# Designed miniproteins, single chains, continued (3): the designs that were tried, part 4

Each design is a single chain, and the fold is of that chain. pLDDT is the mean over its residues in the fold that is shown.

## One batch from the design tools (miniprotein)

Design m8106
Fold by ESMFold2-Fast:
Structure m8106 (fold): chain A 80 residues (1-80)
Amino acid sequence: MSREELIALATEALERAAALAESLGLHELAAALRALTPRVVAAIEAAPDLEAAAERITALSLELFEAHREEFAAMVEKYR
């Protein structure tokens, strides 16, 4: 996997998640997921290698999950 491939996959995953959240009426979570996209891209571009990039993506994902735990719980309950 190249850095460009990782950016494409991460961007697609975040947009799919944001679209799903929006369809469920979770507009704040959808906005947060879309706002995360440029942060993820910047983190991948700044990472010295793909291992560091994956670690940074994981950290950003955990940060988002912790900040929006209630919205993620609601999302899981609506789309179980």
Scores: mean pLDDT 79

Design m8107
Fold by ESMFold2-Fast:
Structure m8107 (fold): chain A 85 residues (1-85)
Amino acid sequence: GKLEQIEKLIDEIEKILLSNEKLSEEEKEEIKENLEKAKELFRKGQYEEAIQILTLIYYKVRDKLSEEEAKQIEEKILEIAELVQ
């Protein structure tokens, strides 16, 4: 369903970020916690707040991402946003 697809996209974002060598283990732990919080908000139907968390994570780490990683994460966030319309 829609929620399962959203959670899959969040898991794909997590995989990209956790494989990034420029992010510290502390930053990766914070990312995991914030992504889980976003999943909880999507499960509760609080879509605007959930998308805001994803966007804030992206902005916080953007300078440490390759252009390809940044594009993949942006595209996944946009796909999630379209799913909640």
Scores: mean pLDDT 89

Design m8108
Fold by ESMFold2-Fast:
Structure m8108 (fold): chain A 121 residues (1-121)
Amino acid sequence: GKSEDLLYEAMAILSKNNASPELFGLVYAAMSDLPDEVLKQALASVEGIDEELAEEIVFARRVAEGKAEASGELATRAELIRLLRETPDERLLDLVEEAARLDAEGASLEEIVERVRRLAE
């Protein structure tokens, strides 16, 4: 898993940039090693993340882990989680900041994923 300090800094970047609850939850899920049931409860405690979105984010993490299949929006969420998980620690905060900036500007999740993918190579 990622270090607690790195997770804290990523969450601070998201908060500073007024990132959406969805992006906040996806980044948290990518960086967290919490079991699925605990992650769902943690996500559902975030303002703006209802139980349905929390379940979809946990499912997207399972897809990113190769444990399930998805299409459309769920596949897009899973791709973001996969890209962030595969990113080296020293580059992760830069990708989180770029994702948060685009999200704050009203970019779609698909556009955010495309940008993160280009930066990650």
Scores: mean pLDDT 85

Design m8109
Fold by ESMFold2-Fast:
Structure m8109 (fold): chain A 66 residues (1-66)
Amino acid sequence: MEEKKKLLEEFLEDFRITHGLTKEQVDALAEAAAKMLKTDPLEDIEKFGLAFLFVYNDEKLRKELV
């Protein structure tokens, strides 16, 4: 739905600004999160947000450990 797409876009843009990420970085995280869900992000926006945060934190921890 249009409202869900707008919420997803607003979430990604806010996250991009808050964490100082590039559009390419946010797009890569979004793709990884979508693969975890195995569903369309627009169908499971709350779960998508959780998967997105998980992927983001996993990448940060991996960089810290190496």
Scores: mean pLDDT 72

Design m8110
Fold by ESMFold2-Fast:
Formats: sequence, C-alpha cells, structure tokens
Structure m8110 (fold): chain A 88 residues (1-88)
Amino acid sequence: SVEEALEIIDKTIEEIKKVKSKEELLEVLDKAIEELKKLPPSPLVDAAIGTLQMVKDMIENGELSLEAAKKLTIGSLETLKELAEKEQ
C-alpha cells in the first residue's frame, strides 16, 4: 500500500541521516530496495526503487561523495513523499 511504502521511505531517510560511511549507505540502500520489492507494484514503489538503485549505481561508480549521495537520496525520497501525498 501507499502507507507501507511511505513508512519504508521515512525509515530509510532517518537511517541515511545516521550513516557515517559509504559502505553503511550502500547497506541502507540495499535493505530499502529489498523491503520495497516485497510490496505490491505501484508508481510510488517503482519510483522509490528506481531512485535508490540510481543513487547506488552512482556511488559504486565513484560519481558521488558520501555527503552528496546522502543529500541527493534524502531530497529525492522527500520529493516522492510529497508527490504521493498530493495525488489524494
């Protein structure tokens, strides 16, 4: 449901804020992707998975610093939350 997806997104944002290394960030992203994949497909779930996978790929390719990756991921997830809330 949208509510379950939003709960995972909120938890992920809070976990990212606490991350102190690139390795920890990748672990948080992988866990979030796995949890979202267990939910029924929806535009919000698909967008969240796509966003997290994109950031993960950019980090693994050396395109983002830890702080840039944290900022980008949090901002993108917060935008997805706002858009999901406006669709009701």
Scores: mean pLDDT 85

Design m8111
Fold by ESMFold2-Fast:
Parts: structure tokens; sequence; C-alpha cells
Structure m8111 (fold): chain A 78 residues (1-78)
């Protein structure tokens, strides 16, 4: 399905970004935690938009909530 193909692409891009951060930074550092949260927020927002475009409103709401929680955690680290 087109939805499944787009989800896989987002997951693949997210995995690549996370692995790059882990290679370039100490994963226990505040800087790494901030960058990882920024990647998660962006990923959750992309998934929410994708699910909304395909009529999956409950999943879209779920990922928007996860993005909100990640943004709150990011504010605590800054």
Amino acid sequence: SELEEKIEEIEKETFERVEKIKKELDPNSKEAQIKLLEVLIETYERLAKLFEEHGELELAAKFRQLAKEAREKLKELK
C-alpha cells in the first residue's frame, strides 16, 4: 500500500538520522539527547500528517500527542 511504503521511508530516514547522531556524539551527552528528541519530534509530526492524509485520524492524533510529549521533554533539557 502507498501508506505502508511512505511509513517505511520515514522509518528508514529516521533510523539513518539516529545512527548518524550516535556515531558523531556520545549518546549519554545532553547534546545527543536534544538531537535525538528533535529527530523524534520531526518523525512523529511527519507520521501524523501522513496518517491524516490517508484518513487514519486516530493514529494521526496519537502521533501528534507523542510529538507534544517529546517537545515538552526537549524544553526540560534546554
Scores: mean pLDDT 88

Design m8112
Fold by ESMFold2-Fast:
Structure m8112 (fold): chain A 81 residues (1-81)
Amino acid sequence: SDEFLKEDEEWERNAQKEMEKARKVGEAEQQLVFSKTVLGRLEDIYEADGNEEMAKLAQDFKNELDTKSEELKQAEAERRE
């Protein structure tokens, strides 16, 4: 009984820490998705305006966010292994 309760308390505490870490990672990933959406909109606006240089800068930033998003996804996958 007591050993079972102690094991449950340790599991619950560890689960809470892991959930908090996952939540923070998810929030960072959502910020990246939102930033990519904004950059995509800016790219469209600049292309419509004929501003090729600004459209390219928006595309470059979006590509970098894609890279960082994949890095976070890989790190999260490795954490679960």
Scores: mean pLDDT 78

Design m8113
Fold by ESMFold2-Fast:
Structure m8113 (fold): chain A 72 residues (1-72)
Amino acid sequence: MKELAEKILELAEEAVKDPENRDIYTTLIVMALSLLPDKELARKYSNRVIEAVDAGDLEKVKEAIEELLKEL
């Protein structure tokens, strides 16, 4: 689980650094979160991470991932 969270954070960092390819990284983040067995949790945190990435706010991405890890 922590490895998945770290990969999502890496993808979010790349999405912020490379806005021309942001849609590709956002798609990969959603796909990674879809591997979670809890589909409601996956949907909730997909939306939060995408909104934070679109805002360029890596601190909000980290906050969302930390909250996700507490619910797992």
Scores: mean pLDDT 79

Design m8114
Fold by ESMFold2-Fast:
Structure m8114 (fold): chain A 112 residues (1-112)
Amino acid sequence: MAPKVVKLKGEVLEAEKLPDGHYRLKAKATGDKIEDGDIVELEFEFELDGKKYRVRLRFTVSKAPDGTYQGGGEGEIVDEETGERKRVRGAFTLKKLSDNEYELEVDLFPEP
């Protein structure tokens, strides 16, 4: 069966850059209802250390026994001031709040 593509937009609530250079983010995501095995396209913006970033991630989700959706995937992070683009790997957890709202935790690993 062809997987369904679900588009989510994130609103970042907390952002930090860890000493190893990866970003840890907490966000609320809104969009269509996610089901196990779907492809998620997630887009969000965040500010950290006076810089603005735009992130686009694409990944397949798996529903855990606790009802949380988990996955990993790849995408792009863009510095909005310079236009510098880097590939990024993401690992995420989505907790359903409603049919159209999710609590999102994401770890982003930009390529050097």
Scores: mean pLDDT 82

Design m8115
Fold by ESMFold2-Fast:
Structure m8115 (fold): chain A 95 residues (1-95)
Amino acid sequence: SEEELVEEAVKIISKEKGKDVSQYKDLLRPSKMAIDIFGLRNAIAIRAAILDFYDFKVKPSDGEIITVALYLKIDRNASLEEVYNKVKSFLESLK
């Protein structure tokens, strides 16, 4: 379910940052457009990585999420943690 995947994303980010980010869980919820294009898991994972990278100060647009997913050739069957790590590593490489 969406709630289970959002809770999984919260746990991954909280572990990575060493602090509870549950207050931001609603920011992790994807749009219907992102779900239709990538599937629910990937839409949440990509959004989670971008929000984590910008410390929840910036909300990614659907266009940004789509661009990242296409550029990185995100596998639709990948785990949430795998997609999150791939996107996070890509963003870190741009520093």
Scores: mean pLDDT 80

Design m8116
Fold by ESMFold2-Fast:
Structure m8116 (fold): chain A 68 residues (1-68)
Amino acid sequence: MEATIEVPELNEDNVDAVIETLKRLAAEHPELKKVTIKVLSGNVDPEAEARVRAAAAELGLEVTIEKV
Protein backbone atom coordinates (compact mmCIF):
# COMPACT_ATOMS: atom_id res chain seq x y z
CA MET A 1 0.00 0.00 0.00
CA GLU A 2 1.16 3.54 -0.83
CA ALA A 3 0.05 6.88 0.67
CA THR A 4 0.54 10.53 -0.27
CA ILE A 5 0.87 13.48 2.12
CA GLU A 6 0.75 17.08 0.89
CA VAL A 7 2.44 19.84 2.93
CA PRO A 8 2.99 23.53 2.07
CA GLU A 9 6.68 23.27 3.09
CA LEU A 10 9.01 20.98 5.06
CA ASN A 11 11.02 22.76 7.73
CA GLU A 12 11.63 22.96 11.50
CA ASP A 13 8.16 24.48 12.07
CA ASN A 14 6.23 21.50 10.63
CA VAL A 15 8.62 18.51 10.71
CA ASP A 16 7.20 17.19 14.02
CA ALA A 17 3.65 17.28 12.56
CA VAL A 18 4.82 15.42 9.43
CA ILE A 19 6.52 12.74 11.57
CA GLU A 20 3.35 12.36 13.68
CA THR A 21 1.33 11.95 10.46
CA LEU A 22 3.73 9.17 9.33
CA LYS A 23 3.38 7.41 12.72
CA ARG A 24 -0.42 7.69 12.57
CA LEU A 25 -0.57 6.32 9.00
CA ALA A 26 1.74 3.41 9.90
CA ALA A 27 -0.41 2.58 12.96
CA GLU A 28 -3.71 2.79 11.00
CA HIS A 29 -2.36 0.88 7.96
CA PRO A 30 0.05 -1.96 8.92
CA GLU A 31 0.35 -2.84 5.19
CA LEU A 32 1.73 0.63 4.35
CA LYS A 33 5.16 0.38 2.68
CA LYS A 34 5.65 3.67 0.81
CA VAL A 35 4.74 7.30 1.45
CA THR A 36 5.16 10.20 -0.98
CA ILE A 37 5.45 13.64 0.64
CA LYS A 38 4.57 16.41 -1.82
CA VAL A 39 6.05 19.77 -0.78
CA LEU A 40 3.85 22.32 -2.55
CA SER A 41 6.17 25.34 -2.14
CA GLY A 42 9.27 23.32 -3.09
CA ASN A 43 10.95 24.51 0.14
CA VAL A 44 12.65 21.60 1.92
CA ASP A 45 15.04 22.08 4.84
CA PRO A 46 17.77 19.38 4.70
CA GLU A 47 17.65 18.83 8.49
CA ALA A 48 13.86 18.40 8.43
CA GLU A 49 14.22 15.99 5.47
CA ALA A 50 16.82 13.97 7.43
CA ARG A 51 14.49 13.75 10.46
CA VAL A 52 11.55 12.61 8.30
CA ARG A 53 13.70 9.97 6.58
CA ALA A 54 15.01 8.70 9.94
CA ALA A 55 11.46 8.42 11.34
CA ALA A 56 10.27 6.63 8.17
CA ALA A 57 13.15 4.14 8.38
CA GLU A 58 12.25 3.40 12.04
CA LEU A 59 8.64 2.75 10.89
CA GLY A 60 9.79 0.50 7.99
CA LEU A 61 8.50 2.96 5.38
CA GLU A 62 10.03 4.02 2.07
CA VAL A 63 9.70 7.82 1.71
CA THR A 64 9.84 9.88 -1.48
CA ILE A 65 9.98 13.67 -1.04
CA GLU A 66 8.63 15.44 -4.13
CA LYS A 67 9.01 19.19 -4.72
CA VAL A 68 5.99 20.55 -6.63
Scores: mean pLDDT 83

Design m8117
Fold by ESMFold2-Fast:
Structure m8117 (fold): chain A 70 residues (1-70)
Amino acid sequence: MEEVRKAVEELEEAIRKGDEEAAKKALRRLSQVAPPEVAAASEMALEMIDAGADLKQLATEVLRAARRYI
């Protein structure tokens, strides 16, 4: 789960900085390497952010799910 931990850390840093591009990159990594529950949540978050939903709220929910596995 090294890749999952790294992606979680990248997402947390992106949220702290308000960096949407970095947050999307971390979410894409989670969709590729995380367990199915977290991967699905990450894909949904990416779609909703592209539709104008709140990045911080969606990313926080993905982080809560991912932390169960790291």
Scores: mean pLDDT 81

Design m8118
Fold by ESMFold2-Fast:
Structure m8118 (fold): chain A 62 residues (1-62)
Amino acid sequence: LEEEARRLYEELKARMEAAKAKANEVGQQIGDKELAEVEETFERLLAEGRYEEAVRYLRSHL
C-alpha cells in the first residue's frame, strides 16, 4: 500500500505539473497552492500510516 500510494502520488504530480505547464503556456496559471495542498494531504496521510486512505484519495484525483 505504501509503495502503491507513492506511485500514485508521483503519477498525479506529473499530471498536475504537465497541466500547469500547458496552462502557463496560454497565459493561464494553475495555482501552486492546489499542488501544495495535494502534497500536504498525501504526506500527512503517509506519516499517519493511512496508506489505504492515501491510495483512495489519490485515485479520486486521477
Scores: mean pLDDT 73

Design m8119
Fold by ESMFold2-Fast:
Structure m8119 (fold): chain A 70 residues (1-70)
Amino acid sequence: SKDEKIEELHKELTKKNLELGRERQERVAKIRATHDPETSAKLERQLQMERMRESVKLHDEMMEKIKEIE
């Protein structure tokens, strides 16, 4: 059914967001452990921008799939 397909899409999106969140946390921890505060702040800002772009992409992809299901 349409509802089952939509549930699958939401589940996939939730899983991907959780995985991305964990990966980002690990990367931030490594950056802070490896670099000076100024360099860490710069790299963390870059990661934040990348995450924002990835989140927009995932959202747009989900909306496209939902639109196909209608």
Scores: mean pLDDT 79

Design m8120
Fold by ESMFold2-Fast:
Structure m8120 (fold): chain A 77 residues (1-77)
Amino acid sequence: MARREELLGLSVEELIRRAAEAYEAGREEEAQEIVDIVLEKAGATQEEELALPPGEFTPGAREILEAQAAVAAELAA
């Protein structure tokens, strides 16, 4: 059933953890979906990021970068 709706109900921390677990399990597609949901939940898109002045972020953009870094760190050790 609608996995996206379940993921939208989770906290950002739980989403980061799920994404890391999915990558570790070789479920890269699922991990990417979770990252996309973190981006949506934070309210920042790539287009919106391009509209921001250099050195400035929406609150959500910082959280997204931290989520991406957490997933990358889990994969890279």
Scores: mean pLDDT 61

Design m8121
Fold by ESMFold2-Fast:
Structure m8121 (fold): chain A 100 residues (1-100)
Amino acid sequence: DLEEALARLEEELANTPNPSARKAGQWVMDELRKKASEEEKKKLVEEAKRLLEEAEKRGVLTEEQIKSAREAIEEAREDAAALRLLIERLKKALEKAEKE
């Protein structure tokens, strides 16, 4: 898996005596971490859409809020921090509705 591959690469880099080779290996590790970040963003988009569908199904949000949230998810597709914030807001809206 990716985590094991990254751990092996970090160990190999730590044992590499050539500074240029270590720098090249660090660049490869950064690229693999970027790939992992892209997969994380994809999962965050799916989670945000799932929570939005649940909020819509339960009538927790207005039609305007649903439309705005849907647009925000599409705009935030490449921004993991924005997606996490949106997910947190959707979860809080659902939790508030559950108490009432």
Scores: mean pLDDT 75

Design m8122
Fold by ESMFold2-Fast:
Structure m8122 (fold): chain A 96 residues (1-96)
Amino acid sequence: QEELAKQLSDEDPEVRRKAAEEAGKLPEPLSEELSKALAKATSDEDPEVRAAAVRAIASDPKPSEEALKAASKAASDEDPRVREAAREGIRLRMER
């Protein structure tokens, strides 16, 4: 999880997007460091990175209040793909 948090700060947006996608596949709760990095990534310049970060936060069984707030804000994002990721994530959590 520490490695993924570092990759979320990479200069290459493809590396950041892949790190966010991998974080979303983890079966265990996200570490505080990774959760914080993903919350920051919801404000990334690349909309694909923002969407992936939102999905990763939504897939966390025990997300922090900060991470949930960041994902909730993404529902009002400028990019429709990011808004859809936020809506899908919220729906998945409500159906648990």
Scores: mean pLDDT 76

Design m8123
Fold by ESMFold2-Fast:
Structure m8123 (fold): chain A 69 residues (1-69)
Amino acid sequence: GDNLTVEDIELAALYAGAVRDGGGYGSVMTAALTLGVTDRANEAYEEGKKMAEEIGEAQAAKLIADQAA
């Protein structure tokens, strides 16, 4: 799509956190800075990390991917 939404950024940050993808998170933060939502991206990344710690990386990643579909 032509426009990246705040929800797209939050889901991407959440997924990057769950799978420990620092490079992907870096790309998300660049987009978040452009939209002025870096705090939301950071919160989503930390939530993704916590989710993976509680239910496992594979299960967290699948749950987030299913939410984005």
Scores: mean pLDDT 79

Design m8124
Fold by ESMFold2-Fast:
Structure m8124 (fold): chain A 104 residues (1-104)
Amino acid sequence: SVEEEYEKVKKILKEYAEKLMEAVKNRDTYELLEIVKEVYEKLKEYPEGWQKLVNELKGDSSKLTPVHRALHMLMVELLMEGKLTGELVNKVATILLAAEELLK
């Protein structure tokens, strides 16, 4: 069901959130990109759950952590162009650093 896929999508994103924060702390842009690619490959197995999350991002972004928003932005960029722009990398790094401060 869509709800079961949605739960799996949220669990995957939560699992990778810590790894993404560590990659940002270590200034490891290669690892960050590889993690985002791995997340995307897992999420494509749950297309309806992913689409529900995308719709929620458009309707109520306040319900999503900065890390989830950063993952969404990176996956969209990789999907559309197969490339990651410096501007998007900087924006994602800023969001992830802000998320770390909010967890203190």
Scores: mean pLDDT 62

Design m8125
Fold by ESMFold2-Fast:
Structure m8125 (fold): chain A 84 residues (1-84)
Amino acid sequence: MYQVKITAEFETRESALEAARKVREALSKVEGVLSIDILIEGNKLTITITAKDKKAAEEAAKVAEETLKKVPGFKSIKVEISEV
């Protein structure tokens, strides 16, 4: 199994909440995503995704990054993929 850890910062808490909703919906369409955990701390999101294999992890990371970057008020993102 693989884990994708994403840390994203937004201009406002409202933008972060909208980003959390959009990324959860987008990731629900990715085959091989086993679990999604989203922690919201003010204007920051920490997203932990568990994927079945490396291909699913890479696709989930790409979909999440593209989705988050399109949210108004997006400031920064960091993505880490690891085998677990």
Scores: mean pLDDT 87

Design m8126
Fold by ESMFold2-Fast:
Structure m8126 (fold): chain A 93 residues (1-93)
Amino acid sequence: SMMEKIIELAKEAVLTPDPEKTIKLGDEVVKLIEEAKLSEEELEKIAEEIEEAYLKAMIKKGEEALKKEPSEERKKVLEELKKKLKEIEKKRK
């Protein structure tokens, strides 16, 4: 499925520690979305999958960063990311 390919590439883009790979994969995702001419419902499903993967990756990176350098600002950002992830999980019910 084209949607499955887009979701896989987008998840890889947000999970990779390589910024250059993120850009290249992101560009490919955008091109595939444009070529597939997806419906609004399909775009929303892709966006939700990407957002979940991104939030999980950001939370992991944020927790690792906090272990190296404690920061109240970073803790607040991390708590907001965790709240957003919980809301996405609720929406899937």
Scores: mean pLDDT 77

Design m8127
Fold by ESMFold2-Fast:
Parts: C-alpha cells; sequence; structure tokens
Structure m8127 (fold): chain A 76 residues (1-76)
C-alpha cells in the first residue's frame, strides 16, 4: 500500500472535521472520536506505528487550532 496515499486520506478527513468544527456541526469530542477511529482503520490497513504517531500529532495540532480544548486521542 502507498503510505503517502493513506496519509493524504487522513489529512482530507481531518480537513473535513476542521470545517465541521468551524461550522458548529461537530463537537471537539466527536472530532477526537473521528480521529481515533480513522487512525484505528489506518493501523488495520498496515500503517506503521511511527507513521500513526506522526499522523496523530499532525492531526491533533491542526484540530487544536480550532478546538484548543480537544482531549488527547487514544492511540491505536
Amino acid sequence: LNEEVQEGVIRIGVSVAILALKKGKMSPEEAREFLEKTLEQAKKAGMSEEALKRMNKEAVERLREVAPDLEEPKLP
């Protein structure tokens, strides 16, 4: 599997979550749960533990720009 494509899909999902947070259509808790599920699916698809940690950090930093109180997601 192309890891760059998997990372791109995660980044698109995070961008959609950010838009939903800005529009008041998603809570910070829902965004955290969405990220946790997204990373769990990426792990099942064969993404490395190092890539999962990097993607989680990137996604949390982006989400906290609009939801600074976002609780730390549970890593898969």
Scores: mean pLDDT 82

Design m8128
Fold by ESMFold2-Fast:
Structure m8128 (fold): chain A 95 residues (1-95)
Amino acid sequence: SMEEEQLLERTIELIKQVIDDPELQEKLIELAKKSLTGLLISALLVTDIALEKGDLELAKRSVEVAKEILDILKKKDPGAAHALLPSVDAMAEAV
């Protein structure tokens, strides 16, 4: 869907802004493109690294993307959504 394409584009932009290592950027972009679960994991990793860097603005943007991905994942793969919900909730509370 257009929403899924926009979430992928937003996640890739956040990866490029937050991740300084080009090799790690490429690996996270590949993970994000591979599956909706990979997209969510990438957004969560970006949120965690942004928080460690003290970039609250990027961390907030990343967790909002993660929440939107989780809402789609709940419909398409409820099992994966259930497994990742605690991580999304923890990151949301941290920002």
Scores: mean pLDDT 89

Design m8129
Fold by ESMFold2-Fast:
Structure m8129 (fold): chain A 63 residues (1-63)
Amino acid sequence: GAEREEAIREQGILLGKGLALAEFGEEAERVEVERIGPRKVKVTATTSKGTLEKTVTLSPLTG
């Protein structure tokens, strides 16, 4: 349901924030989470220093 998709989005946002801190040493201004497959999301984190994009495999997902 919607709650599961929200949980996936929240996890993607948290990951994007962590990636921005690790790569640029600053907090992300924006984090975008895009579902690109049944088991994959694309996370894009934008900071004043640049943009970082990562594809993440989700596990487990129910079909």
Scores: mean pLDDT 75

Design m8130
Fold by ESMFold2-Fast:
Structure m8130 (fold): chain A 76 residues (1-76)
Amino acid sequence: LPSEGVQRALAALRRAVLNSVLNKPVDLSSLPPPVAEAARRLIDAIKKGDVDGILEASERFLEAARAAPELPTFTP
């Protein structure tokens, strides 16, 4: 099973992608900065319909999520 941190990152990404497609505000502040940055790149690629960019950004996001230490979730 993926680590708890990776599962939280995937859940936040899923919600952010859905909010972005529905033109609702996207909040990634609960993720560590490297993971949030990778998630933003992935969402941007999805919005542009760039298939190669989506594949590359999704790989970068997964790497960042796996490499990030399990940090407390920050809700501003």
Scores: mean pLDDT 71

Design m8131
Fold by ESMFold2-Fast:
Structure m8131 (fold): chain A 65 residues (1-65)
Amino acid sequence: ASTVEDLLKKVGAAPRNIRATFNGKPIHGNTVEELKAETADLAPGSVIHITAYFGFTYLNTDLVL
């Protein structure tokens, strides 16, 4: 599981806002599942940079496909 998936399980709620980029371009998605769907055509081992916002808290992480 990704760090974002583990964080979502711990807090019991989806992040209020997800900002994801691949090679500096924004990827549309508000959940890890949506981000994986938007990136389904990317090569295995591609890295997506994610910032997840939970009100006053945020997490920066990389999702490896």
Scores: mean pLDDT 66

Design m8132
Fold by ESMFold2-Fast:
Structure m8132 (fold): chain A 100 residues (1-100)
Amino acid sequence: HPALKHPALRLFYQYLLKKGISKEEALEIVERMLRGERLEDPEYDVLGTALFYYFELDKSIDEAIEYAKLDLPDVELTPEQRERIKKELNEIKKLEASLN
């Protein structure tokens, strides 16, 4: 699948499966991201965008979140949501290490 050819999107797909999302729904999410479409869950939108900056553009986790927020200026994150996204990015980093 074209979306699964992108390292960040493939990793996000594996993360979504680990969280219990169905294969069909997880694939639709990463396909929407490949097309530059907004996701229904704003936290997943920020998380997936931050993954792109982190894995594809070699940004730090904190920089990746800030760049993702610039791409999604209508999404307001509470401090609790930001810390959750940071925690999930670190879990995805561990998942990537375990898969390689």
Scores: mean pLDDT 81

Design m8133
Fold by ESMFold2-Fast:
Structure m8133 (fold): chain A 104 residues (1-104)
Amino acid sequence: MSLDEIKAEKLEAFLDVIENNENITVEELVELLFVKHENGGYENVLTGEKFSEEILLKLLEEQGLKLDDIISAQEALDFASKLTRLSQEEVLKRAKERLEELKK
């Protein structure tokens, strides 16, 4: 599977969670929002911003989140908003636009 196909799959799954008002774990949310590279590090699928594992875990701690916590779709969208510094509407718009670009 290409990197673009992996990113598209993650964005589609993220949008499905939000649109269907599904509960997910924080670990599942991280898997949807980030690509883990072979040389280490995590790339955000919405912005392309790169994070070390240490920085990502620190961001989760600052939000009071643990990987095994179950969160609502609304809490997942709020986390994505805070992570990207975009509004919730801008997160959804960017996810849809990126998904469309990656499917081309």
Scores: mean pLDDT 82

Design m8134
Fold by ESMFold2-Fast:
Structure m8134 (fold): chain A 77 residues (1-77)
Amino acid sequence: APSPEELDAEIDVALGLIRYAIAKVAAERGKATPEELNAVADELDRLSERYQARGFTEDAELLRKVAEEMRKLAEKL
């Protein structure tokens, strides 16, 4: 079974992906701002750094990629 920290990392990745999906729909509907999307990306980058420091490299990389996609979405607004 995964450790509690491994499970927390996987949950944070899943939540990041869900937040990205919601952000895409909100952006398409004119309901998202670049400031809001960049703030979420900053939160995901901080989570990525914390998990990287703990050795959860794969989860950290996924969080960083979601943050990058959030920033790209913000740039298109």
Scores: mean pLDDT 87

Design m8135
Fold by ESMFold2-Fast:
Structure m8135 (fold): chain A 103 residues (1-103)
Amino acid sequence: MLSAVEAMEKAVELLMKAKTEEELEEAYKEAKRLVLEGARATAREHPSVEAAIGAVLAVIGVLLDALEELKKSGLPEELKKKKEEALEDLYRLAADTLLTEAA
């Protein structure tokens, strides 16, 4: 199973490959499952608030790098906005899951 960080990196890869809104919706469904599973796996392996905070900070790093890459892309602005929203939603899912499972 992927860790929370590895799952977020894979999710970013899936979302960034999408060339249309339809492809993005399909990529988001898979990315959401991977991120949820990775966050839960990380919380089970290291069940502490300190470990959860560390994982959240690492996931933020992946998000920020992805957002910077997205801004430099030649994609249509509407698709960029939808990818940005999807990336932010995945980060929130990862953070909420990690912190909830650690409690």
Scores: mean pLDDT 84

Design m8136
Fold by ESMFold2-Fast:
Structure m8136 (fold): chain A 93 residues (1-93)
Amino acid sequence: AADEIVRVAVEALERIKAATTNPEVQALADRVAAGIRAAAEVLDDPRAVGQLAISELEAFRKEAERLAEPAAVPEITAILDEAIARLREILAR
């Protein structure tokens, strides 16, 4: 269901906010989470929601790697890799 996809993505973004002290990365995580929630309300296809969530998390990864403090990058990338893998598993059902 789209609710499971949104939950996986949003929980990952909340974990990332806790892993970094950079307010720009935290603000970006909030915007990405809000965008995924908004898309889930409009899109009738859970696969489209999941594909959007994966795309948004991959784009977020690039910005987070650029903006985050070096010590936080390994944890942020591990959280994103885990979330993206989980979303791909959901879409394979």
Scores: mean pLDDT 86

Design m8137
Fold by ESMFold2-Fast:
Structure m8137 (fold): chain A 69 residues (1-69)
Amino acid sequence: SEINTYATQLAEQVVKERNLPDSAIPKIASNAVSFANGFLNSGLASPSLVPGLIQLAVDLEAEEIQSLV
């Protein structure tokens, strides 16, 4: 899906920028996809907000992982 592809691309970028292990990519991406889908399922999501929500979820999960390394 488009959401999955976008989340994966952002996860790859943030992992590279924050020097996280490549094994974190699927975790960050899947978390972001779940977050975006949860928001869409609320019926209140504007399509224009979805990319920003994915970016937010990717950044928050990356910060969480970075704090544990």
Scores: mean pLDDT 80

Design m8138
Fold by ESMFold2-Fast:
Structure m8138 (fold): chain A 68 residues (1-68)
Amino acid sequence: SVEEIAEEAKKVIEEISKVLREQGTPQSEIDFLTSHWLRQVDWAKKQNDEAGMKALLETLREQLQRLK
């Protein structure tokens, strides 16, 4: 469901935020990125856009893998 995918996306965003903090990324940059992604999650959830939510989750997972 869109809700389950959204919850997973939020967990990935939280993990990205943690890794960026550990790497010394400024909090303002982390806030900018996470706010942007959270707005995309909320929009896809409101539109019941499961395909868009899955695409966003895949993009976030790829970003996390590149950071590790």
Scores: mean pLDDT 86

Design m8139
Fold by ESMFold2-Fast:
Structure m8139 (fold): chain A 91 residues (1-91)
Amino acid sequence: NAKEKKIKATNLITAAHLIAVGVRLDIEWGLVTPEQARAGVAQARDLLAEAQKLVDEIKDELTPEEVEQFNKDIARTQALVDEVEALVEAA
């Protein structure tokens, strides 16, 4: 149902954000190979794509404010993932 999809989308965004933060820290501390860092970036992108799909599926069940909040959360996490990917390519 829409409530379950809303919770799942929130959890997917949170998971993608935590992965991106973790990969960024691991790069900064030299704890990860470029291959491992790229795998983490890919995983975070897949989770964000699934979250976006779920939000789109329940769009008519959400308030405009809830849609805006999801769009902001996805965009912020996407920007973080893009930043981490740039760090991997620069290393």
Scores: mean pLDDT 89

